# Designed miniproteins, single chains: the designs that were tried, part 21

Each design is a single chain, and the fold is of that chain. pLDDT is the mean over its residues in the fold that is shown.

## One batch from the design tools (miniprotein)

Design m756
Fold by ESMFold2-Fast:
Structure m756 (fold): chain A 71 residues (1-71)
Amino acid sequence: MFEMTLEEKKKLIESIFKTLLVAGVSREGVENAKKYLLSIFDDPELKKYIEEVAEKTAEEAGDRRPVVPRL
C-alpha cells in the first residue's frame, strides 16, 4: 500500500484549499474544511501547514474590511 510523504500531504492540502477557493467557498466553508483536515492528521508540522493554508484561503474567500493604517 502506498504511504504518503509529508510533502505529498502538504500538496494535497494546498490543492484542496485552492480548489475550494476557485469554487467560491465561503469563509465558513474554509473553516469547516480546516477542522475536518485537522481531525484526520496527527503530524504537528502538517497541522501547522493546514492552519496556515486555511487562514490564507479564508482571507482570500472572505470579505474582510481592509485595515487602513497610514504610518
Scores: mean pLDDT 72

Design m757
Fold by ESMFold2-Fast:
Structure m757 (fold): chain A 89 residues (1-89)
Amino acid sequence: VEKLLLEGKVALSQGKYEEAIEYFSKALALDPDSPLAPEALTNLGRAYLKLGKYEEAIEYYQKALALDPDNVAAKLLLEEAQKKLAEAK
């Protein structure tokens, strides 16, 4: 799980958003109850946000907040994604 999260973060930092989604999705599939699940969900949202898939980004940030309600990064990114979706109509 940790290795997949690291590979996903590297892909995300390199602008390889589809590859990042694959790594984070695999990490969640292997251990959905992992303490790292909120981080994986937040990073899935980041990748979808970068791809302009705002509805998917919102869904993943909401899932991250359901597991970790005090996640400041997920809260701020959720607000950004909601604003972009409203502007896109």
Scores: mean pLDDT 80

Design m758
Fold by ESMFold2-Fast:
Structure m758 (fold): chain A 71 residues (1-71)
Amino acid sequence: IEIYNSVDEFFENIQETDKVKVIGENGVIYLNMPIEIVEGADIYDTVNSVEELKKNLGLVGEVKKIEVQKA
């Protein structure tokens, strides 16, 4: 699992087939991953494309962590 220090670095290196968990201030968004029940976290979306992830990223507020599982 790769962890990125910035949103810009993440989007520069992400591939459409990667499985991603974005943990933000207000909740979590998943790309190509099943929704995981995380105690104390609101889940905002599960998306199937990098473009959709970019559109929904604002919903989670400040990004705290990005976890990437390469295909």
Scores: mean pLDDT 69

Design m759
Fold by ESMFold2-Fast:
Structure m759 (fold): chain A 65 residues (1-65)
Amino acid sequence: SEELERLLEELRKLMKELGLSEEQIEKMVERMRELAESLGIDVLKEKLEQFKKNPDSLVDAAKSL
């Protein structure tokens, strides 16, 4: 899905801006892809909006992987 790849690219960009490592970015993108495939793309869209509003939650989530 082009929309899925666009959302995941937006997530990658946000994580790079937050200074996360390429390994952390890849693991988070994989997890978010799996989440979207299992629960639907709207869940990923909501998660991405939450991460934009609270970037610390994204950093914490990435470090816990």
Scores: mean pLDDT 85

Design m760
Fold by ESMFold2-Fast:
Structure m760 (fold): chain A 69 residues (1-69)
Amino acid sequence: LEAEFEETKKELEEMIEKIRAGEKVDAAKIVGLALRMLGLSIDMGFDEKQIKETLELIREANRALKERE
């Protein structure tokens, strides 16, 4: 679970960097990664603070997508 969460987080961060670099990225893949991170956060028993931090990264990804459009 922890390793899967870290890998999913890295993939989402890489997608954000690609968007900011002007590369075309599949929005559906970003949504899938965000949903996977939320599911893993629940499975890992994250507290309110940890869930908030996870949501902030997801919001950052969504913001990067909106800035591209």
Scores: mean pLDDT 77

Design m761
Fold by ESMFold2-Fast:
Structure m761 (fold): chain A 70 residues (1-70)
Amino acid sequence: MSREEALEEAEKVLTGLKIGFEIADTLDLDPQTKLKIGFEAGALAANLLLEGVSEEEAREKAEKYAREKA
């Protein structure tokens, strides 16, 4: 892995986690469940972004996952 590839992957992971936390913050759940769902939805979004899925589609998939887990 080159430095450029590592930075690109890191940016996608951070974007995915941000999506997950934003979704979790909109849910009316207890703090522990909110944190868990945020991380799980964020990891899903990050993996989708790494696979070349658009941010919009990754967000929709992560949001659906979070709603089903709530």
Scores: mean pLDDT 81

Design m762
Fold by ESMFold2-Fast:
Structure m762 (fold): chain A 83 residues (1-83)
Amino acid sequence: FVKKAKKLLEEGKYEEAFKYAKNALKSPDPEVKIEAIELLVEIAKKKPELKEEAIAALKEALKDPDPAVREAARKAIAELEKL
């Protein structure tokens, strides 16, 4: 999912990239989830219409059992709320 999201983002297909990045948050791999969080931030900066939906998805990541995933989500939410 993350690799597909990155490719779609490079192609300017922000809505499609968002769907793949959001699905990558459901990965069992914490590293994949952190990459998905970073992609959601980048996509929301390119397409502000997706900002509120990105923040909602990131708030779910705040409940993740992995502390690194929770920290990435906190930083991402703070960054998007300033836009």
Scores: mean pLDDT 82

Design m763
Fold by ESMFold2-Fast:
Structure m763 (fold): chain A 62 residues (1-62)
Amino acid sequence: SEARRLAEEGRALLAAAKTPEEAARGAGLVLRGIGLGLQRALDLIRAGASREEAEKLLREES
């Protein structure tokens, strides 16, 4: 998923960061990925999905 891809790219950038600017870029990608995952989980709940299904999605998006 896009959310998981962004979070994984952000974590890789954070791990490889040599400057504060690189670390900030990595952190920004992680936060964007988290936001997308949360939005998708909320959309599932609004569509009638169970809490368990939403929690499973969040785990897969992380």
Scores: mean pLDDT 79

Design m764
Fold by ESMFold2-Fast:
Structure m764 (fold): chain A 113 residues (1-113)
Amino acid sequence: DAAEAELRRVMEEVVELVRQGRHEEAIRLLEEYLVTRMDMPRERARAVAELLVEGLLALRDPEARARLVDEWLAANAVAPAIAEAFRADVEAARSDAEYLALLLPAAVGVADV
């Protein structure tokens, strides 16, 4: 749908900016998306955006990626069965943009603690 397509486009732009080393621009793009489309307070949106860029930077190292995901799931206090399903979804992600979209709700929970 339109909202899912918009999220995908934003995450694809973030991935490209990070690939170019333009980390602050990637963070700002995510921050503006979260403020304008998800009605997040700006300070929370900034924290979530910074966490998502950190998550993307960890993607190249499978061990670092798994450790970060485990830490974020623990911070969100999710049940073990939900955590295992989430790890499976992250492992099955077909693109960096899909991976970022999957991390979004976990990053929101981390930013609240």
Scores: mean pLDDT 80

Design m765
Fold by ESMFold2-Fast:
Order: structure tokens, then sequence, then C-alpha cells
Structure m765 (fold): chain A 64 residues (1-64)
């Protein structure tokens, strides 16, 4: 699922290695959850939900 009204962050280059793709995915997830916590003011429980969804989405993307 996509984030509501928020870009997922930096996209992973198609030509990157598997290890580089994973590192960029983690960086993008951290930036997104930081935005929700600091800018949107989400409570910690909601931020945790967003983190889990992003992690799952990137795991599926990297498996493709």
Amino acid sequence: AELPGIPVGQFIPADASEEEKRAKAEESIEKAIRYYREVKGYPEEKVEEVRERLQRSYDLLLAQ
C-alpha cells in the first residue's frame, strides 16, 4: 500500500546491487517515518504501523 499523500521517498535504482537496494530502502523508510513523527505529529503507535507497512512494501519490492 502507498502512503496517503506522501511520496515513498527516494526510489531504489534498478541497476543497484541487492545490498545497495536494501540500504537505500532502509534509508527511505527512516526518512518517511521521521516525517510522520516530526511533521505530521503521529503518535508512536501510528508511526510503528507506518514503519511496518513500508518495511513490508520494500521487502516485496526487493524480492521482485
Scores: mean pLDDT 69

Design m766
Fold by ESMFold2-Fast:
Structure m766 (fold): chain A 61 residues (1-61)
Amino acid sequence: IEELVKKGEEAFKKKDYETAIKYYEEAYRRALEAGDVAMALETARKLSEARKALKEQKAKE
């Protein structure tokens, strides 16, 4: 899970929000499967931020 979050964060820093969303979605799914509520909340928050950033990026085009 932490590796997926790290890859998502790296993509987010590169402004590759579509890739960041994919990694955060997978991390969120894995956290739910593991019953890790804290990680599920953290990945859900990061996923929301990445989705918002993608929408803002596309709106500027």
Scores: mean pLDDT 79

Design m767
Fold by ESMFold2-Fast:
Structure m767 (fold): chain A 71 residues (1-71)
Amino acid sequence: SAEEAFARGLELFEEGRYEEAVAAFREAIALDPAYARAWLLLGAALSHLGRTEEGEAYFAKAYALDPSLGA
């Protein structure tokens, strides 16, 4: 499920395994494109990898889906 892929991504992110976390968050988004938190964490993982422009685009997508994430 999208939630299972997201949870795996969170574990990888907490371990500093950002490339693998990106793959897991992308799987969550493929299963549920409206999963705003998965877009947010994808952006965060990409920012940790120095891919800040990509991260900013995904933050914008997350906030468009769920404006409360930015509040």
Scores: mean pLDDT 85

Design m768
Fold by ESMFold2-Fast:
Structure m768 (fold): chain A 62 residues (1-62)
Amino acid sequence: KKALARVKEDFEAKTPEELTLEKGELVEILEEVDDEWVLAKSLKTGKEGLVPKSKLEILELL
């Protein structure tokens, strides 16, 4: 399920599979991986990676 989301809190990647994001950035949620993580694409950089759901605010379902 795709969605547009805003980053609520800074997130620093711990692995190459994770995506570093700054508070206020916009991302596209590409898929839900599990209960805690989503695969997201940064609209700023075009990079994709895993992000905790708790760091994102859903703005719009796509």
Scores: mean pLDDT 83

Design m769
Fold by ESMFold2-Fast:
Structure m769 (fold): chain A 77 residues (1-77)
Amino acid sequence: SSRVEAAAEGARRALRILSERGASDDHLVSAVIQAATSVVDLEQAQKIGEKVKELLEQGASLEEVVKAFEEMLREYV
């Protein structure tokens, strides 16, 4: 569980910094995939990234994205 919380905090920080720099949704998704690889394998991380991309395309907030990210990580571990 602590590893999932650490990955979620890592994703939150990366998304905040990238968003402040005007990064594209593709860069936000890449940051989420990298955070996920600290807890799950690359294939699982890519599936999480695909779901995060869908949320961003639907106008989800970064807070909603991080919450969904944490919930998805918990499903794999």
Scores: mean pLDDT 86

Design m770
Fold by ESMFold2-Fast:
Structure m770 (fold): chain A 83 residues (1-83)
Amino acid sequence: MSPEEVARLIGLILRAIGYELDGEYYEKQGDLEKALEYYEKALEDLKKALELAEKNNDPLIPLIKKQVKKIEEKIKEIKEKLK
């Protein structure tokens, strides 16, 4: 992986973590629609990170997959609360 690709991978993961924290903040405030929006943004960045990691056979693949599943479960939980 090039230094530019490493920076992109790290940037995607860090931004996803930031979005997850924003999602948790809004969930705690009872704003489930905003929580869902931020969790979906986190998932988008994690999926982009996973694609880049898989292209490069990066050792972070299992960790990124675990985070994808975690955020997918959060999105499912919030969607159930909005029913």
Scores: mean pLDDT 88

Design m771
Fold by ESMFold2-Fast:
Structure m771 (fold): chain A 68 residues (1-68)
Amino acid sequence: SAEERLEETVKKAIERLKKLDEYEQQNGKLSSEEVARFIGDVMAEIGDALDELLKEWRERREKGEPVP
């Protein structure tokens, strides 16, 4: 479901952020531009998952199905 996709996307985003933090601790601080690009990519993936979730909820509502 779209809810499951969002949960997985958020979970992966958290893991990617932890990996970035670990990388910086071991290899030194990344540039602001590299961090901004990383954050942008993560946020884009979350945004796509949220958009799919909202579309699914709207479709369920139109069909008279329960929305969480």
Scores: mean pLDDT 81

Design m772
Fold by ESMFold2-Fast:
Structure m772 (fold): chain A 72 residues (1-72)
Amino acid sequence: SLEEEIEKLVNEAREAFAKGDYQKAIDLLKKAIELAEKMGNEERVKQLRDALNTIAEKLKKEGKEELANYAK
C-alpha cells in the first residue's frame, strides 16, 4: 500500500539522518510527502512537512544553510 511505502521511506530517512546523510534523508522525506499528497491524507502531509521543517531548522542552526534551504 502507499501508506506502507511512506512508512518505509520515513524509516530510511531516519537511518540516513542518523548516519549524517542529510541530503538523502531530505530526499526520502520529500518523496514520502509526495505519496501522502497523492493519497489525499492532509494530516500525514502536515506531519511529514513538520518533520522536514524541524530538520531544516536544525541544519540552519548548525550553519548548513544550503541544506536547510533544500529541506524547504
Scores: mean pLDDT 87

Design m773
Fold by ESMFold2-Fast:
Structure m773 (fold): chain A 61 residues (1-61)
Amino acid sequence: GDELREQMRAAEQGLRDLERQADDPSVSPEDREAARRAAEELRRVRDELQGKYDSVMSSSS
């Protein structure tokens, strides 16, 4: 429960940071591309974590 919530929060925070880097013109083009790719990967991870969180909250009886 708690670990999964913390992982989801970390993913959301990381995603925001990566999206800022990808949108920052002061960051090198290579770093922006890396940030965009990482953000895309992190969105997939977040989606999987959300599914697991929902499953845990629904707890099989």
Scores: mean pLDDT 79

Design m774
Fold by ESMFold2-Fast:
Structure m774 (fold): chain A 79 residues (1-79)
Amino acid sequence: MDAEYDERLREARRNRDLETVGRLYYEYLLSLLGKQLGIPPELVDAVVDELARRLQESGGKRISEEEVLEIARRVAAAA
C-alpha cells in the first residue's frame, strides 16, 4: 500500500539507512511493473531506468500508473 511505502521510507530516512531506502525504491518499481500496465517487453529496461531516475530525484515520490504509461509512450516514440 502507498501509505505503508511512505511510512517505511520516512523511517529509513530518519535512521539514515540508505540501503533500506534503495531497497524500498526497487521494491516499489517491481510493484509498478507487476501491475502489467501493457508495457512492451522491449521497452521495459528503458522504462525501469526512467522510473528509477525519477524516484531518486523526487526522494521516493510515488509514480502513478498514468505516469508510467506516459513514460512508456515517450520511450516508444524516441525509439
Scores: mean pLDDT 68

Design m775
Fold by ESMFold2-Fast:
Structure m775 (fold): chain A 60 residues (1-60)
Amino acid sequence: MASEYTKKGTEAWRKGDLEAALKYYKKATLSGNREAGKFAILIAKKLGDKETAEELEKLL
């Protein structure tokens, strides 16, 4: 379900594209991968996106 989004998120993170990494990890989280949600929260906080981080914390 979330495997492809998690993989794309990790690839974006590896390349330093934090915005793309956040986008894919969010999609993985919404697809049921709670572990991806932890990474999405961490990335959102690094980008200063407090609202996205709080929304993801409520999903976990």
Scores: mean pLDDT 78

Design m777
Fold by ESMFold2-Fast:
Structure m777 (fold): chain A 75 residues (1-75)
Amino acid sequence: SNAEERRKQLEEEVRQALADMVAALFAISDKEPSDEELERWAERLGVSVETLKKRIEELKPRIEAFRAEQLARRA
Protein backbone atom coordinates (compact mmCIF):
# COMPACT_ATOMS: atom_id res chain seq x y z
CA SER A 1 0.00 0.00 0.00
CA ASN A 2 2.74 2.49 0.94
CA ALA A 3 4.69 1.50 -2.19
CA GLU A 4 1.62 2.26 -4.33
CA GLU A 5 1.22 5.68 -2.68
CA ARG A 6 4.91 6.45 -3.30
CA ARG A 7 4.53 5.47 -6.96
CA LYS A 8 1.53 7.81 -7.27
CA GLN A 9 3.56 10.61 -5.65
CA LEU A 10 6.42 10.04 -8.11
CA GLU A 11 3.97 10.08 -11.04
CA GLU A 12 2.55 13.39 -9.77
CA GLU A 13 6.07 14.83 -9.39
CA VAL A 14 6.86 13.80 -12.98
CA ARG A 15 3.62 15.41 -14.23
CA GLN A 16 4.46 18.64 -12.37
CA ALA A 17 8.00 18.66 -13.83
CA LEU A 18 6.57 18.19 -17.34
CA ALA A 19 4.05 20.97 -16.71
CA ASP A 20 6.91 23.26 -15.60
CA MET A 21 8.86 22.47 -18.79
CA VAL A 22 5.82 23.12 -21.01
CA ALA A 23 5.14 26.40 -19.17
CA ALA A 24 8.79 27.42 -19.66
CA LEU A 25 8.57 26.70 -23.41
CA PHE A 26 5.44 28.87 -23.72
CA ALA A 27 7.04 31.68 -21.66
CA ILE A 28 10.28 31.57 -23.72
CA SER A 29 8.41 31.62 -27.07
CA ASP A 30 6.99 35.14 -26.38
CA LYS A 31 3.75 33.97 -28.02
CA GLU A 32 0.55 34.21 -26.02
CA PRO A 33 -0.66 30.59 -26.00
CA SER A 34 -4.30 30.16 -27.04
CA ASP A 35 -6.79 28.84 -24.48
CA GLU A 36 -7.24 25.78 -26.73
CA GLU A 37 -3.49 25.06 -26.65
CA LEU A 38 -3.44 25.43 -22.85
CA GLU A 39 -6.46 23.11 -22.54
CA ARG A 40 -4.83 20.45 -24.75
CA TRP A 41 -1.54 20.54 -22.82
CA ALA A 42 -3.30 20.58 -19.43
CA GLU A 43 -5.32 17.50 -20.48
CA ARG A 44 -2.21 15.66 -21.74
CA LEU A 45 -0.23 16.47 -18.58
CA GLY A 46 -3.10 15.77 -16.16
CA VAL A 47 -2.92 19.26 -14.64
CA SER A 48 -5.38 22.15 -14.61
CA VAL A 49 -5.29 24.99 -17.15
CA GLU A 50 -5.07 27.35 -14.15
CA THR A 51 -1.87 25.59 -12.99
CA LEU A 52 -0.26 26.02 -16.43
CA LYS A 53 -1.33 29.69 -16.62
CA LYS A 54 0.15 30.38 -13.16
CA ARG A 55 3.46 28.74 -14.12
CA ILE A 56 3.67 30.73 -17.36
CA GLU A 57 2.80 34.01 -15.57
CA GLU A 58 5.48 33.34 -12.92
CA LEU A 59 8.13 32.60 -15.57
CA LYS A 60 7.40 35.44 -18.04
CA PRO A 61 8.80 38.33 -15.90
CA ARG A 62 11.89 36.25 -15.03
CA ILE A 63 12.56 35.47 -18.70
CA GLU A 64 11.95 39.12 -19.69
CA ALA A 65 14.41 40.29 -17.00
CA PHE A 66 16.99 37.76 -18.19
CA ARG A 67 16.57 38.82 -21.83
CA ALA A 68 16.88 42.49 -20.87
CA GLU A 69 20.16 41.75 -19.05
CA GLN A 70 21.48 39.83 -22.07
CA LEU A 71 20.60 42.71 -24.43
CA ALA A 72 22.25 45.23 -22.07
CA ARG A 73 25.46 43.16 -22.03
CA ARG A 74 25.57 43.15 -25.84
CA ALA A 75 25.10 46.91 -26.03
Scores: mean pLDDT 77

Design m778
Fold by ESMFold2-Fast:
Structure m778 (fold): chain A 82 residues (1-82)
Amino acid sequence: MVELPKLSEEELEELRREIEEARKKLEELVKNGEVSEEEKKLGEASIELAELYLELNEKGVEPKEIAEELEKKREELRKELE
């Protein structure tokens, strides 16, 4: 079982930066017509999962609960792609 350790402030800042970079890159790819609508949805889904992971860590949610919430969100997003 992979334990999701509580992220440090430095790790939280890095995650925030990575989320912002991913969002900007996705917007760039969409603007340039380099991705399909399906690929855009997949990119948005990945960003939403990362944003949820960041939010739950910032709120100090326990690793087990974070894992459960991420799994629920992953299933929800998968249904949108079917």
Scores: mean pLDDT 77

Design m780
Fold by ESMFold2-Fast:
Structure m780 (fold): chain A 68 residues (1-68)
Amino acid sequence: SAEEAKRAFLARLLPRLKAAVEAGDKEAVVALAKEALAEAEKLHAQGLLSEEEYQALVDSLNALLEKY
């Protein structure tokens, strides 16, 4: 399902991103955030993310990228 796909994506991404942020690894944070943006775009193109869910995720990841 769409919810299962979103959950799997976030469950894999969020711990890695959190670990990189906590480690202060700017290179890893940037790489993981860009990977997340690419995956979010694919999920949105497949209709698995609503426009609102996609925009919220893109905004959050871009805000993180601007900090690094």
Scores: mean pLDDT 79

Design m781
Fold by ESMFold2-Fast:
Structure m781 (fold): chain A 55 residues (1-55)
Amino acid sequence: PTGLSPTEARILDLAADGESQAAIAKRLGLSVSTVSRHLRRAEERSAALLAALEA
């Protein structure tokens, strides 16, 4: 909801729907490496937010 680019939000939506990184990359016209990096970044942000909520 906050701090995500439109591309990151789209990648997360497709991943939540169960699509593979390769399928997401093909659908969005990105490389698999780019998709992987965006998912990694989103996971790091989510972990930080969860840690803050637990404090």
Scores: mean pLDDT 74

Design m782
Fold by ESMFold2-Fast:
Structure m782 (fold): chain A 117 residues (1-117)
Amino acid sequence: SPLLKLLDEVQKLIDELYRIAKEVAKKNNDTEALQRIDELYQRAKEILERLKTAIENNAPVDEILSLLRELRDVVGEIVSIALKVTTDPEERARILALAVEIFSKIDELEQLAKERG
């Protein structure tokens, strides 16, 4: 399934974003940011599992689009927190590059889901 392949790619990019965001929070001793990043990552994993199940079960397009919107919001919050914690230009560039790639692939997932319905 093209949707499942893209979803797997999105999951791998979110895993990388989480690793960078955690490293940034730890380096800056921001325990509140670290806790919030961990909570958001667990939420992203739950949304990704629900998306996989919805795609495999041929759920209505509106359900898939709703879950993709939730995923976008969660990813956006991880990015926002990480960028507030770090002032390092290289770390900021890596976070922004991952955000662009994740959101681009979520846009592709939305278009493919609409074409299926």
Scores: mean pLDDT 91

Design m783
Fold by ESMFold2-Fast:
Structure m783 (fold): chain A 60 residues (1-60)
Amino acid sequence: DKAELEKGMEEAIEKAKERVPEEGLPKVEEGFRKAMEYALKKDAEKAAEAVGEAAEAGAE
């Protein structure tokens, strides 16, 4: 549901801030926001793909 998605996304973004350089944060945050929008539209594959892209962008 939306509330659980928002909570999970916020926690993931906070954790990303601890590990990702500030320069990379906008791209990571954009990916998570995009994933949440896809999840809300019930496009699970696109949501999972966007999360993966955000993680890849945030990884060294």
Scores: mean pLDDT 69

Design m784
Fold by ESMFold2-Fast:
Structure m784 (fold): chain A 92 residues (1-92)
Amino acid sequence: GREAAGALIDAARQAAREGASPSVRVEGDTLTLTFRGAGPGAIEAVRRAAEVARKSGAEAEVEERGDEVILRVRGLSASALTAVALDVIGLQ
């Protein structure tokens, strides 16, 4: 629910503060967040956000691809998806 969206936004903001470049893609009910140049702290924040999403009833997975960390979440409401997407876009 709302808790999942908040945790995702917090993780994206933390990653941006650590110099990672956040990007977002929304396809149907699936949100994909990609962070380039993420450090260990950002990776841990992303993994915590995935745990919060799963505890809230959403499906979440974290994948590490070289210098990128990819978080995929499915089952968020349209309003939650929009809130996360707009916040991440604002981070550049």
Scores: mean pLDDT 79

Design m785
Fold by ESMFold2-Fast:
Structure m785 (fold): chain A 64 residues (1-64)
Amino acid sequence: KEELRKLLLKEIALKLRIIGLEIEKERAEKEGRKEEVEKLNKEIEKLKKELEEIEKKIEELEAA
């Protein structure tokens, strides 16, 4: 029960962080900050991979 709750909290936190970075990216694109857009893209991709791993662990615990 506790492990699943911790993973769900991490999932929510990662999703919120990704949304925040996507908003920052849209702003940087609008302002023409090309280097910032590249940095934000790399960070978003990294967090999306972490989110996929967390979601996989949640599925495994829910199936057990």
Scores: mean pLDDT 83

Design m786
Fold by ESMFold2-Fast:
Structure m786 (fold): chain A 66 residues (1-66)
Amino acid sequence: SMEELEEELRKKGRESFERYKEMFDLGVKGLHEAVTLRMEKGPEEARKAAEKLNEETLKAEEEVLK
């Protein structure tokens, strides 16, 4: 029925909000850590750390795709 479709849409709306909140919280945490690292060790060390994380992420993705 239409009532069941409306209830499903409301449920999906709540789930989308929860996912958005989780993603936002992760983004804020990541930004805070990046800013802290840059302020403590300077931009060059922060850049090197970011490059290392990117390389590790690419290697992890390659392993998963095997």
Scores: mean pLDDT 70

Design m787
Fold by ESMFold2-Fast:
Structure m787 (fold): chain A 86 residues (1-86)
Amino acid sequence: MTLILTFSGLSDEQKKKILEEANELKKKGYEVEVDVKGDTVTVTIKGLSVPQEIGYVLRAIGLELDGYKVEIKIEGDETTIKIDFS
């Protein structure tokens, strides 16, 4: 399964934290691709277990309940989560 996380409206500190977390996943042996465009960071992760991907979906739902703009799409083997912090 492939998880695609897009974070937009980020501060420089928030971008740094996301990049640090992505690097930790790379160190653990996951296939992680990161794309940075201005205040937007997209992280693509391959090789996560189903419970790990559910964990990301639940965290995204928590952010939506906190008032952030969140879009979640699950299609076949691909989960896409978009979060806007602006």
Scores: mean pLDDT 82

Design m788
Fold by ESMFold2-Fast:
Structure m788 (fold): chain A 59 residues (1-59)
Amino acid sequence: MGEEFEKANQDLQEAIELLKKGEEDPAVGEAAKKKDPEKTAERFYQAKQVLEKQKKALG
């Protein structure tokens, strides 16, 4: 598979994990936003959608 596709998917997974950790530790999420605000906001939006679905399944 393409490197860019794999990297984009990995970045999304990292955003999901950061969003999850940010729920337990807001400072972690805030630090991520500060480093890459535009990318973080976009990926967090996508990650939030995935997380909501996951929480519904696990809740």
Scores: mean pLDDT 65

Design m789
Fold by ESMFold2-Fast:
Structure m789 (fold): chain A 55 residues (1-55)
Amino acid sequence: SSMDERIRRLEDEGIRLTEDYMRRLATASPEEAERLEREFTERSVGLDRELRELR
């Protein structure tokens, strides 16, 4: 179903978001790391909320 496809896309987005965050964090300065952590947390919460609404 289209709903299952949307759930799968959001799950894949979450995985990619985590991988990108980890990669960027590895080369970030302490100041950049703090910003990346806030951005990652905010986007992760958003994705979790979207997934919860679809389930």
Scores: mean pLDDT 84

Design m790
Fold by ESMFold2-Fast:
Structure m790 (fold): chain A 65 residues (1-65)
Amino acid sequence: AKKIAVVNAPTEELARELARMAIEGLGADEAIVLVKATNEEARKLAKEIQELTGANVGLAGLPGV
């Protein structure tokens, strides 16, 4: 099954690094990048993608502290 990473980070630079790590390090086929999203928004998007595509969707991100 297709493997998709949803990445949420407080900056675009960190989001790009996490997306690269998901693809190159964890073997994700695609990465979807969110910047300054809430954890709830990121989880909702991940669930919607999984339901629409049937892909294996993982979440990676740093919530704003």
Scores: mean pLDDT 74

Design m791
Fold by ESMFold2-Fast:
Structure m791 (fold): chain A 85 residues (1-85)
Amino acid sequence: SMVREFVEEQAELLRRLAELVIEGRFEEAERLAKEVQPELEKKAEELKKKLEESEELRKEFAELGREAAAELAPLLAEASRAYEA
């Protein structure tokens, strides 16, 4: 599913960014974020149009997004603490 692919790609990116931050590799994290942003913007715009047309896709996005956020929350919290240290 297009929604699943988008959520999984976003989760993978956030996971990689968090790992780089935890390791103190801030310049590499910034570089990665800048490198992937154009492709993410294109995919987000495409997904947004699809979500506007389908309530089923909106529900799928909300559920998968919630699951991904819950799974990533501990890692993102650790990255936040590393950044503030």
Scores: mean pLDDT 82

Design m792
Fold by ESMFold2-Fast:
Formats: C-alpha cells, sequence, structure tokens
Structure m792 (fold): chain A 97 residues (1-97)
C-alpha cells in the first residue's frame, strides 16, 4: 500500500543515517567499506520487499562499489540514493492528493 511504502522509505532513511554515522566513527577504509556494504544490503532488502525498484537498484550498486573497495563511488551513490528517497517520498505524497 501507499502508506506501507512511505513507512518503508522512513525506515530506509533511518538505516542510512545510522550507517553513515558508523562510517564517520571509523578511520579504517576497510571498516568503512564493510559498514557501507552492510547498510546497502539492509536498504536493498527492505526496498525489494516494498517494490521500491529504483532505491533497490541504487542500494545494489552501493553494495558492489563497497565490496570492491571503491569508497568514492559508494559515497557518490549514497548521495544519489538520498536524492532518490526524497523524489520517491514526493511522488507517493502526491498520489494521496
Amino acid sequence: SLEEKLKALEEIRKILIEGMKQVDETSNPEEKAKILKETAEKVRKLAEEYGLDSVAQLAKRIEEAAKNGNLKEAYRLMVALDIELVGQEIELELEKR
């Protein structure tokens, strides 16, 4: 449902905030990559469950970049994911109006 998708977007946002906080708390690049991968896996699973296909695709790409140690690409994709989450929330809210 529309309400379930909005709630899923809110939970995804919380997962991203917590993941980025953990990334900021370590100076080790390998630990940063591990946290980014685990965060992206959680986001992807939740997005797939609720049919948030664009969010799931971005999360999959972050997971792959982090797995390959490409932190620059992973961070770039994290920004793209934040933008996508805002866009999805606006689209779903407009469906209610």
Scores: mean pLDDT 87

